# Designed miniproteins, single chains, continued (3): the designs that were tried, part 100

Each design is a single chain, and the fold is of that chain. pLDDT is the mean over its residues in the fold that is shown.

## One batch from the design tools (miniprotein)

Design m11687
Fold by ESMFold2-Fast:
Structure m11687 (fold): chain A 100 residues (1-100)
Amino acid sequence: MTKEELLEEAEELVKRGEERFKKGDYESAARDYGVALELLKEVLGEEHPKVAETLLKLAKVYDKMGKKELAKELYEKALEIYEKVGDEEGVKEVKEELEK
């Protein structure tokens, strides 16, 4: 699969995960975001804003599932990436979730 094909697959998985999350299908949303995260890391590298965004989405899913420690670890990883890339809005969103 080309890098373009992997990125397209990751973007479709994020979209599917968002729809499943909205419907309350948290287990399926977590799987979709998890696979998308691995593809995005492979194509874009671990410190890309899209990786941070997907980590934040996955953390919100685990938070809804009551997996608070796992959610916190994923929020902290997203925060580190957003801080490194200078995404002030991403930093603000993660800090808001961590203060809940």
Scores: mean pLDDT 87

Design m11688
Fold by ESMFold2-Fast:
Structure m11688 (fold): chain A 65 residues (1-65)
Amino acid sequence: MLRETSAMVSIMAIAVEEGVEVRVELRDGTLRVYLSGSPEAQARAEERIRELAEELGLPVEVYRE
């Protein structure tokens, strides 16, 4: 599996586990992640997503609603 595809699948799993809605897109090698839900759940999801991105060496932008 390509690194980007693996990251997107893992981000979706994190969102389900933390109870947030997520939309993920890949733009010029950068993962754009859009989160919606409670502020606390968004904060937990963002932390886990950023850790995953660091482990995979992928740039990430996270947006909260």
Scores: mean pLDDT 82

Design m11689
Fold by ESMFold2-Fast:
Structure m11689 (fold): chain A 62 residues (1-62)
Amino acid sequence: MIDEKELDLALVRMMVGVARATGEPEELVEAMLRVGEEAVRAGRLPSFAELLEEARRRLEEE
């Protein structure tokens, strides 16, 4: 039986990989991964747009 959180984490890592491949800054890519891992731990799978928007917000507030 596949753990649903494990599958969701794989999808988050795929979306983060796309951001890295398209030339986003490494600090934004790292923030996107953290946002995605936190969301999956809380029981939800964020969209690519949600990952990007929340990561940008976190970096601006630092």
Scores: mean pLDDT 80

Design m11690
Fold by ESMFold2-Fast:
Structure m11690 (fold): chain A 74 residues (1-74)
Amino acid sequence: MEKELEELIKKADEYVRKASEAYNAGDIDTAIEYLKKALEYYRKARELASGEVKQFLDEKIKTLEEMIKILEKL
């Protein structure tokens, strides 16, 4: 279970990095798709998390959801 949580967070972080790379290249649509993938993995990680880790993931999920909404208006 701990290993699964770590792997899900790692996958989510990887997609956030890919989203940043796409955004810097001017590919907003690709950046949005990678952020949506990151959001899916953070949500899966949240289901396995508890305590402070769950609170951290809740905050991160909210921030990504808000970021996606902003980018979709560009």
Scores: mean pLDDT 86

Design m11691
Fold by ESMFold2-Fast:
Structure m11691 (fold): chain A 87 residues (1-87)
Amino acid sequence: SKEKEELKKKIEEERKLLEELLEELKKRLEEKKDELIELAIKKAEELKEEAEKYLEEEKYNKALLLYGIAESLLLMTLSIEKLIEER
């Protein structure tokens, strides 16, 4: 079905973005220890793991939603960190 193929493509795009965001935040954490960054990484990885389980069950909409939530969490964390760095 076209809907299933479109969802799979969106999931692949979200997975790539999530991995890039996780890599960036992990790199920032290596430079300076930050409890909020550590918590955000942990929660995003938990959401990613749950999304991967839904993918295995072919529950593409639920998987896409969880990847999106994880991505949003990491983006929000990066935005807050940038605001804290500005004086």
Scores: mean pLDDT 83

Design m11692
Fold by ESMFold2-Fast:
Structure m11692 (fold): chain A 95 residues (1-95)
Amino acid sequence: SVEELRARLDELVAEIDKLEQEFMEAIKNGDIDKAEETVKRLQEKLAEYRRLVEELRSQLPPDSPEYFRALMDLIYAEGVLFWAEKALEKLKEKK
């Protein structure tokens, strides 16, 4: 159902927020291994989020508030992954 898709999308946003915090701590501590593992988990969560957004799009009109919210959360998640990958590159250069 749309409600089940929305619930899973909300769970994924919370998981991505937690991973962002874990990544920030790994970067602060210079923990490259943990930072790499966190980026991998972010990539996996983002892939699932994108799949669910596409499923939601097939069930709702493009002007749906629920679909628009999901798109905004997707843009946010893509931004988190982008900065995390860049921060990891900088951390690796610092060693």
Scores: mean pLDDT 84

Design m11693
Fold by ESMFold2-Fast:
Structure m11693 (fold): chain A 60 residues (1-60)
Amino acid sequence: SEREREALQRAEERGQEASRKVSEIREELIKENGPPKSDKELEEMSKKIAERYRKRLEEE
C-alpha cells in the first residue's frame, strides 16, 4: 500500500543517514586504533561506535 511504501522510504532515509554517521565514526576509530584484528576487537569497536553515535545524537 501507499502508506507501507512511504514508511519504507522513510526508514531507508533514516537508515542512510545513520549509516553515514556510523561509517564516519568507524573511520575515526580505525584511524585512532587501526582495524580490528579479532572478533573481540570488532565487538569492542562496535560498542565504541554505538557510544560515540549516541553522543552525537545528544548534541543534535
Scores: mean pLDDT 77

Design m11694
Fold by ESMFold2-Fast:
Structure m11694 (fold): chain A 74 residues (1-74)
Amino acid sequence: APVRELPEEVRKALLKAGKELQDIEDDYKAGNITEEERKERMAELAEKYGLDPEFGKNMTAAELLQAIYKKLLE
């Protein structure tokens, strides 16, 4: 079911990905990185989790986290 509890290993991996995404967004909102640097960090995170880095560059943090979640369930 869509709302069932995640397996522990998937939950741990998703929490790590979520923290990395939060760190990127926090840096961007604080003015520590540019929009271009944010896109590059998003692309690197996407590639780290087996996703297309070019899709990662154009995703919001929420969209990338959702894509990572789906990939972890494969």
Scores: mean pLDDT 78

Design m11695
Fold by ESMFold2-Fast:
Structure m11695 (fold): chain A 60 residues (1-60)
Amino acid sequence: MYEFTVNAPSEEAARRAAETVRRRYPDVEVEVEGNKVILRSESSLERAIGAALDAIGASI
């Protein structure tokens, strides 16, 4: 299982990133802890990580 944590500038940005990943990659487990978005999957996380970072960038 792969696990990666994305640090967002705010809890709101983290929530938006998590929602984007859940919508685009429903097989990826997404957990939000404050400003952190924790992604877990049995397969590669590269695309999900990219989507989370893009969503965070859009909130600036």
Scores: mean pLDDT 79

Design m11696
Fold by ESMFold2-Fast:
Structure m11696 (fold): chain A 69 residues (1-69)
Amino acid sequence: AFKPPSEEAIREGARLLFEKYPELPEDMTDAEWDKLISEIAPGDVEKALALGAVRAAGLTPEQIRELAK
């Protein structure tokens, strides 16, 4: 898609991710991201999209904590 994820979607995804995993490994594979999203947002398309926005943004654990505020 040509349109980047909104800052609001990235912030919401960061909040969801931080609530479940306050510390993330620095090196996450695509498979680990897919597993994480399915564990945090099983069957919830909107939450999965928000988490996907965080993944697409390539945020560090520090950046996720900052956005979750």
Scores: mean pLDDT 69

Design m11697
Fold by ESMFold2-Fast:
Formats: sequence, structure tokens, C-alpha cells
Structure m11697 (fold): chain A 97 residues (1-97)
Amino acid sequence: MTNELLARTSLVLGEKYLKEGDYEKAIEYFEEAARLAPGTSVAGRAYLNLGIAYEKMGDYEKALEAYRKALETFKSVGDEKGAEEAQKRIEEVEKKL
């Protein structure tokens, strides 16, 4: 059972904490958003933001894993813009590993 409204709310709260520099709370909310709306554009955006949070923390291996999940999710739902963003983030993180 997936609740997209709760997933979208978690995504918005995660983004707020990410901007405030509270990366641990941001990660919790992005993981919640992906869990609540698996296989959706919301989950794709949650994985993309999860990667951004890990990248800001310097955890490039976890960022890469999250960006790869975002890319797979965006491709599965036909979100070309999301897929392009995830691919660019993968390429930039791979240069740092």
C-alpha cells in the first residue's frame, strides 16, 4: 500500500531539512518518501534528493547508489528530465571516487 500524499509531504520536509543543513533528518524523510511511493516519480525525486544529501555529507559511494536508484526509477516511469539530472549527478560523483 502506497500513500502518495504522505510521500510528497515527506519529500517536501526532507528538502526543507536539506536546505537547513540537517542532513540526518533530510535522509530520514527522503527514505520515507521512497518507501511510501515505490516505483513513482515521487520515489525517483526522493532518491535524487537522498543522493544530494549524501553528496553534501561527502559520502560519495552512498550518493552514487541513491542516484543510480533515481535513474532507474525515472527511466521506469518515463521521467526524462529526472533521468537526465540523475545521470549528470552520477557522472560528477564518479569523478570524485
Scores: mean pLDDT 88

Design m11698
Fold by ESMFold2-Fast:
Structure m11698 (fold): chain A 60 residues (1-60)
Amino acid sequence: MREELEREVEKAMLEIQAAVVVRYSEDKERAQRIAEEAYRLVEEGRLEEARALLDEAMAE
């Protein structure tokens, strides 16, 4: 019942996180490539991999 809504919210949150990574990263070019790859993973339903990728970007 709520799983669909939770998935939609998670996708939106990952999109926001990707935008934050681009906004606050010192290396905008690298951050944008990571954000694009994260969006691709989200589109494919690979949410855990997208989150791991964004976490790695924020840790750099």
Scores: mean pLDDT 74

Design m11699
Fold by ESMFold2-Fast:
Parts: C-alpha cells; sequence; structure tokens
Structure m11699 (fold): chain A 69 residues (1-69)
C-alpha cells in the first residue's frame, strides 16, 4: 500500500516535471520571437503554479518515504 502510494506520487511528479519542461521551452520560443506578451505572462503564471504543485508533492513524497521501514 505505502509502496503503491509512493510509486503513484513519483509518476505524478514525473508528469508535472515534463509539463514544466514543455512550458519552459514554449516560454523560450515566445521570448525569442518577442511576444505575444500576454501569452508569455499566462505561461509564466502557469509555470509558477506548477512549481508550487511540484513543491507540495515533493514534501508529501518525503513524508511517505520517511514512514517507509
Amino acid sequence: SLEEKIKKLVLKLIALELRKIGIELELERLKEKGGPEEEIEELEKELEELEKEIEELEKELKELEEKKK
């Protein structure tokens, strides 16, 4: 049960990290083209929210791993 929870959480973190990379690549592309600024701002906000979600899940994963004997 605990092993399964850890594995599911790791897979979710991997998915979020891949999404983060995708957003970072798209931001780089848009910034090189000089806009649209509105799309850059939206992606930066999405990136900030995603980073917060990753941080929360990393904390949860650490707590679960500390309970693992």
Scores: mean pLDDT 83

Design m11700
Fold by ESMFold2-Fast:
Formats: structure tokens, sequence, C-alpha cells
Structure m11700 (fold): chain A 85 residues (1-85)
């Protein structure tokens, strides 16, 4: 999927920002922030008409070294695509 590849490239752009955000979060807030990021990804993909990509993105997030930071990076990537109309 060309769109999945574009989302992956954009997520890479946001990784440093996502890791900085993750490091700034208290441990008690990390689980909630992770769920919020996944919901933002799901909502954004729905707005793009591509909810079919959600399972693959969740898999990539789950397989990453830092799933919380990776989820934030993908959320930022999907948000950027929604702004490019």
Amino acid sequence: SELLEEIERLAEKYRDEAEAYWKSLPDSQKAGAYVAALLEIAYGLDRLGRTDLLPEIIKRVDESENPVAEAFAYARAVEELLRRR
C-alpha cells in the first residue's frame, strides 16, 4: 500500500519528537497516552477511508522497541496526512 509507506516515512520524521514526549510523561500517564494515540490513529485512518490499514499499523507499533513512542509517531503521521488535502 502506497499510503502505508507514506505513513511509515512520516512516522520516521516524528520519532525523535515522540520519544521526547514519551520521556516527559509520568509512568502513571503512559498507558492512557498510548491508548489515546491508538484512538487518534484509528480516527485519522477512518477520515482517510483506510481503516483497513489499522491492524498493520498496530502490529508495527507493537513490534517496535518503544510501542508508546511509536504510537505517537504514527498518530502525528496520520494527522499530517489529514492536513494535506
Scores: mean pLDDT 86

Design m11701
Fold by ESMFold2-Fast:
Structure m11701 (fold): chain A 61 residues (1-61)
Amino acid sequence: MKKLVVKLDPSLSKEEQQEFLELLLRIAEQEAREARAKGDEVTAAELEKFIEYLRELLEKV
């Protein structure tokens, strides 16, 4: 499944890439919480999967 893929600018420093991923993670967490509160199960599931993906990327940078 490849619906949500993070496109990082390869010219960015590792620190800049990490900050970008941290911002995306915070946004995704907020969106997932809102989707769950609204009962949007499909959107919440996609966002939760994306959050896990972002967390793995943060460990690697």
Scores: mean pLDDT 76

Design m11702
Fold by ESMFold2-Fast:
Structure m11702 (fold): chain A 76 residues (1-76)
Amino acid sequence: SAKLAAAVSYFQSLGLNVNQSRELAEYVLSLAPNATQAEIQAVVDEAVVLLGKAKKPITQVNLKKALETVLKSKFP
């Protein structure tokens, strides 16, 4: 899907490999299937900000945890 492809590309822009990016993109879409591409990007941006405030590196594990926190707050 166009949303999945865009999300994968966005995660790759953060330095993640294609497999990590695909797993995270599929995770986000599984929790927020009706989110727009812009809403997905905003969620990812907020997760990155949370990692920066916590002084944690942008890794697949850290991003997945941060994304779960943001998604639960916006898509309860």
Scores: mean pLDDT 86

Design m11703
Fold by ESMFold2-Fast:
Structure m11703 (fold): chain A 85 residues (1-85)
Amino acid sequence: SEKLEEAEKLFEEAKKLYEEALKKLKEGKYEEAIKLAEKAVELLEEALRLFKEAGAPKEKILEAEIGIGMARLLIGVAKLLLSKK
């Protein structure tokens, strides 16, 4: 399925962006961490829509939903840390 393949590519790209965001957060580069995590959320939301449209297994849908939650949590933490500097 073209939609499933596209969703998987977006999911993997989002995972890489999230990992980079975590590295930036660890380095105290909060604005860069926020930007990367916001891109990860955008790609994960697109991947989630495509997974649902393609009838992907529940496990893949759950992984995308968890990924969105984790990226949003990172954004919240980074914004809090940025506001306290």
Scores: mean pLDDT 90

Design m11705
Fold by ESMFold2-Fast:
Structure m11705 (fold): chain A 74 residues (1-74)
Amino acid sequence: HMEELEKKKRQEELKKQIELRKYGETHNPVSLAYRKKLEEEIDKLVRSNPTIQKDYEAFKKEEEERRKKLEEEA
């Protein structure tokens, strides 16, 4: 069913997002190239599924708000 396929794509996107963040921590040229590739793959997933796009936008917003809150508390 379509709902199950959407869940699978969300999990794949989230996993790639985590990998992207992980490679951002290392400042070597190989990691930068791989990071760009992951960003392109995430973009393709978001583009192919509107539900994932909404979840991705919500996730980004929540992460940004969480980061700002931590900075204000510091």
Scores: mean pLDDT 65

Design m11707
Fold by ESMFold2-Fast:
Structure m11707 (fold): chain A 90 residues (1-90)
Amino acid sequence: MEEDKAAVEEVDAAYPVIKEYVEKAIEYSKKAAEALAAGDKEKAVEYLEKAIEYLRKAKEAAREAGYEKTAAALERSIQRLEELKAKVAA
């Protein structure tokens, strides 16, 4: 729902550092999906690693700011991408 996305964007807009890292993670996740669709497993893994790196930076920034709910949501996204990376690399 757009309303949930707007609520997440509202929290991110209050913290520009978190927003920047999340946006970079989304960009690399899209690149990974495109590489996977093209059959380029090596590029897909590389982009997934970059997406995970930025999500970890966003999670650390969220924890430092005391946004435990945002940090928990970012951790779930990290776990999902790590599982996808493991499946692609296998």
Scores: mean pLDDT 77

Design m11708
Fold by ESMFold2-Fast:
Structure m11708 (fold): chain A 57 residues (1-57)
Amino acid sequence: GALARALIAREFGLSEEQVALIERMVAAGHSAAEIARALGISPATASGMIAALRKLG
């Protein structure tokens, strides 16, 4: 939900729109490595964010 997006965005230093894009990419079956490449972030950051999204929302 929107609250989970806001919390994750703050934790990882991203915008809520970037977190929403990551949610859509995960739903579409993209890997953490593909998401990291698309956003220019580290694979570790992408993996941590995916884990946080699954846990919070």
Scores: mean pLDDT 79

Design m11709
Fold by ESMFold2-Fast:
Structure m11709 (fold): chain A 80 residues (1-80)
Amino acid sequence: SMEEKMKKTVEENKKLIEENPEEARKLLEEARELLATEPLSPEQRRALQLNVELAEALLKGDEEKAEKLGKEIAEMVAAA
């Protein structure tokens, strides 16, 4: 299910951040650069933006924001 996939993605991202926070930050910088420079479709831009915001929330330890963003990503994927 999409909910299970999202939980797994959030858990994998949380583990990556815990094990290598600097690499996670580097990946975020690359994602932000793609958002700023690449001609993405509206769907691609929204998906990347939500994933960047989720990773930022996890890096800051903002569990409430991370849960809210996880729900938005799951809803977006379900709507596609």
Scores: mean pLDDT 72

Design m11710
Fold by ESMFold2-Fast:
Structure m11710 (fold): chain A 81 residues (1-81)
Amino acid sequence: SEAEELIEKAEELILQAQEALKKGDYEKAIELAKKAVEYGREALKLSETIEEITRAIGAILAGIGLMFEAGLKSGKKPPSL
């Protein structure tokens, strides 16, 4: 479904954000995590199953967590959602 495609994109962006964070590229980690949250939110709107809803929420929460971690490590305020 369209929700599944958006969830997969959000999950891929979470992995990319984690890699950027490991490399010390905090700005890139924040940008990728923010995109993951945006895809997760769109997926949640299109979600038809409990599994899709759960995965979309998981991606949103993971993205928010990565944004805050990268923000704290960079000394910058994390971006607002």
Scores: mean pLDDT 82

Design m11711
Fold by ESMFold2-Fast:
Structure m11711 (fold): chain A 67 residues (1-67)
Amino acid sequence: ALTTRELQVLGVLSEGPRTAAEIAERLGISQATASKHLRRLESRGLVARDPRTGRYSLTAAGRALVA
């Protein structure tokens, strides 16, 4: 099961690729907290990070959860 905050992160990413800082600002949480949620979602295969830009995006599995 996903937490409410994990669902909120996925919802923001459904609007487009975002950095941890951009997600933190949108949700009113610290960048460290956003990064922890993103790494957890990445380990589940729901998001992927572009190392060139630092932006996270939804995978196909992540998109299916927020449809």
Scores: mean pLDDT 85

Design m11712
Fold by ESMFold2-Fast:
Structure m11712 (fold): chain A 82 residues (1-82)
Amino acid sequence: MEEEIQELLEEADRLAEQAAEAVRAGDYAKAAELARQAKELAERALRLAEEDPEASEELIEGLRRAVEAAEAMAREAEAKAA
């Protein structure tokens, strides 16, 4: 469980970094897509942590913040793409 959660977070972080690069390049549509993908991976990690009775409250809280951050990035990129 912990290894799978960590792998999902690492992939989400990579996608978020690619989204930031897309923003710098002015490709807000691509940034929004990448940020949405990062959010989906963070949400999957959160679900796994919530289903694990051994998961700490700190881990779950951190994952909720990661989901919120990815969602905010997606909304900002979508707004700039319009």
Scores: mean pLDDT 81

Design m11713
Fold by ESMFold2-Fast:
Structure m11713 (fold): chain A 55 residues (1-55)
Amino acid sequence: SMAEKNELAERADRLGTLAAVRHDRELAERAKELYIEAGFSEEHAERGAEAAVNA
């Protein structure tokens, strides 16, 4: 459902933020997977994860 996809995207954002704070590539990879499950393209998910780590 749309609500479930929104929850996955929020979880991905939280993991992405944590990855950025910790400079943790493993957390960034987990965030990428959640973005993909939320319905984002792999390219979009990868850009999001890289942006989070570099923030």
Scores: mean pLDDT 73

Design m11714
Fold by ESMFold2-Fast:
Parts: sequence; structure tokens; C-alpha cells
Structure m11714 (fold): chain A 55 residues (1-55)
Amino acid sequence: SEDLLIDLMMHDLGISRATAREAIRLLKEGRLEEAARLLGISVSKARSIQAWLDS
């Protein structure tokens, strides 16, 4: 679920819930480069997270 992904992002990346929510919004909008930049990860990893959200 989306809540599980938020909790994992907060734990693994050390980010706030607000930042995790914004990243998920960007991923849902297909804004991969912006989500990757916000999270400090590669675009490839952001794409993998997007695929998980779309499942």
C-alpha cells in the first residue's frame, strides 16, 4: 500500500512524511527526474518505485 511505501521511504532515506508524500505525488504524475532529485536517488530507482505503485 501507499502508506507502507511512505513508512519505508521515511526509514530508508531519513526523510519526512511530507517529503515522501510529495515524492509519491511526483511519481504518480510521471515526474521521475523531479522525484529522484527530491529523494536523492537515481531516476532508474525512481522508475522501479513508480512500477511498484502502479502494481
Scores: mean pLDDT 84

Design m11715
Fold by ESMFold2-Fast:
Structure m11715 (fold): chain A 76 residues (1-76)
Amino acid sequence: SALDYYKLGLEYLKAGDIESAVEHFEKAIKLIEENPSEYSDQFKAEVYTLLAQAYKRLGDHEKAKEYYDKAVKLAL
């Protein structure tokens, strides 16, 4: 599930493996986008925010902004 990928992404982020964290958060987002009504806006915003922060840490500022903008729209 998206929650399982989210939890794995968090564990990689804690371990400092940002690339693996991104991979797992992207898998969570894919499942969220396939069934958006199954997930709360709060959970979606959190996953987008963490993915944006992870991309920023990898130096991908374009993707970081894209996912941050998606998170902000859900938090409104």
Scores: mean pLDDT 87

Design m11716
Fold by ESMFold2-Fast:
Structure m11716 (fold): chain A 90 residues (1-90)
Amino acid sequence: SAVEKQTQQLKDQLEQLVAQMETLLRTVGVDAAQQLAPQLQQTALNLHQTINQLSKHKSGEKVIQQGQQAVGRAQEVLKTLADEKARAAA
């Protein structure tokens, strides 16, 4: 029960991060994103793979740890880009 809730929470977080990255990619365009923020596309692809892995192995401790690491990396990338955008606007 607790592990299932944790797995679902991680999937929800990863899906939210994918949605944020997809929104940014649609705004900029794929080619422009590759020039300006190439890690966004790669990170989004990695998140899709992690979501698929979590769906396949709902209760795996190692998979949960990989999901947590993926969330952390994606949040760090988004924060860095938000900080850079804020500095450019100032």
Scores: mean pLDDT 67

Design m11718
Fold by ESMFold2-Fast:
Structure m11718 (fold): chain A 58 residues (1-58)
Amino acid sequence: SNEEAQEIAKKILGDNFVNVEIKPSGVAVIDVKAMPETSKIVQLLKELGVDAVEIRVL
C-alpha cells in the first residue's frame, strides 16, 4: 500500500526522504533532497519489492 511504501522509504532515507509513489507499472518514483548512495537505492528496490526506482532530486 502507499502508506507502507511511505514508511519503508522514510526508514531507509531518513531526513533525505520527501515522497514515494508506486506507479501501476510497478516503478517506484521517489522524491529526495539529495541523491542517495547506491546501497540505499538497492535497499529501496528490495524492501519496496519493485523492479525499478525513479529518483527525483528536488
Scores: mean pLDDT 85

Design m11719
Fold by ESMFold2-Fast:
Structure m11719 (fold): chain A 83 residues (1-83)
Amino acid sequence: KSALDVLIEAAKKAGADKLAEVLEKKKKGEEVTPDDFVEAYKSVTPEQKEKLVEELKKDKELGEEALKLFEEYEKFISEIGNL
């Protein structure tokens, strides 16, 4: 499926529920504010982040693309998280 779908499933498996919710809203074309992205990212624990990356690496077809999406998300948060 899409790299975004893989990232959403990885977030759900890692227990990063707020992150998965925000990504699902974005996928559906619903409005997601910068604050929504920041709060979702801040809710992810170090352990959940490790689990998320591990789950992404298990997908041999889209895992690398989904990991790049997550890295772009982290970059976006680093740029807007100082609001």
Scores: mean pLDDT 81

Design m11720
Fold by ESMFold2-Fast:
Structure m11720 (fold): chain A 65 residues (1-65)
Amino acid sequence: MAAERERGRKAVEDALREFGELVSTEDLSLEEALAKIEELEARLEKEHGPEYAEEFRRRVEELLS
């Protein structure tokens, strides 16, 4: 249980880092940024479950506000 939670949490952190790097380096349209968020969220949900996809979305919303 704990090891799976740590892997999921790390995956969220990795996804946030990937998105943050993309936003910092690339000149993305809002549409492109949203598509990337959806891609990362879907990947997290499939691989780790909806809990981690939800955490990623929440943290992205905080980052963008």
Scores: mean pLDDT 77

Design m11721
Fold by ESMFold2-Fast:
Structure m11721 (fold): chain A 65 residues (1-65)
Amino acid sequence: GMAEGLAAARAAAERMGRRLGQLLGESEYTVDARQQGAGTVAGTATTGDAVFSVGGTPAEMVEMA
């Protein structure tokens, strides 16, 4: 459901933030996960000047997790 999709989007953003931090030598990153439109979710990770995002339906995000 939507809660599972949001959790999956957040988990994906956390993984992206951690990896990006390792590559850029940054010790800190921020993560956001939110519903976008009626049936989609997105996760975003930010560290330094770099931003990564992933999104899809809740089912697609859970499948990717």
Scores: mean pLDDT 76

Design m11722
Fold by ESMFold2-Fast:
Structure m11722 (fold): chain A 119 residues (1-119)
Amino acid sequence: MVVLTESGGGTVPEGGSLTLTAKVSGVDFSKSSKAWIAERPGKGGIGIAGISASGTKKSYAPEVEGRFTISSDAAASTLYLDMRDLQREDTAVYYALVGGVSDGKPVFAFGNGATVTVV
């Protein structure tokens, strides 16, 4: 069973910084792609940042590019989202996401969500 345990959410002032973490189990971390998705009040879910299985390719939504950094630690099986210069529009529930293969079939799992409120 694939499990993502998220932490690091909270309430921060505008211009502040916060780091979200997601510990991943039940998949081969080094062979799984990962992402962060933000679910904003009244706006639905959007992809915020993605990282390839190897960690070498990264992608960002235009609104967070230059402010947010996605990274991974394969030895710790942990995914990170480092958020800088937070804006009120960044207020959302953030879900870590992993996509990989188990027993020859694609698997896809979300974390428990971390709430970020910018005031």
Scores: mean pLDDT 84

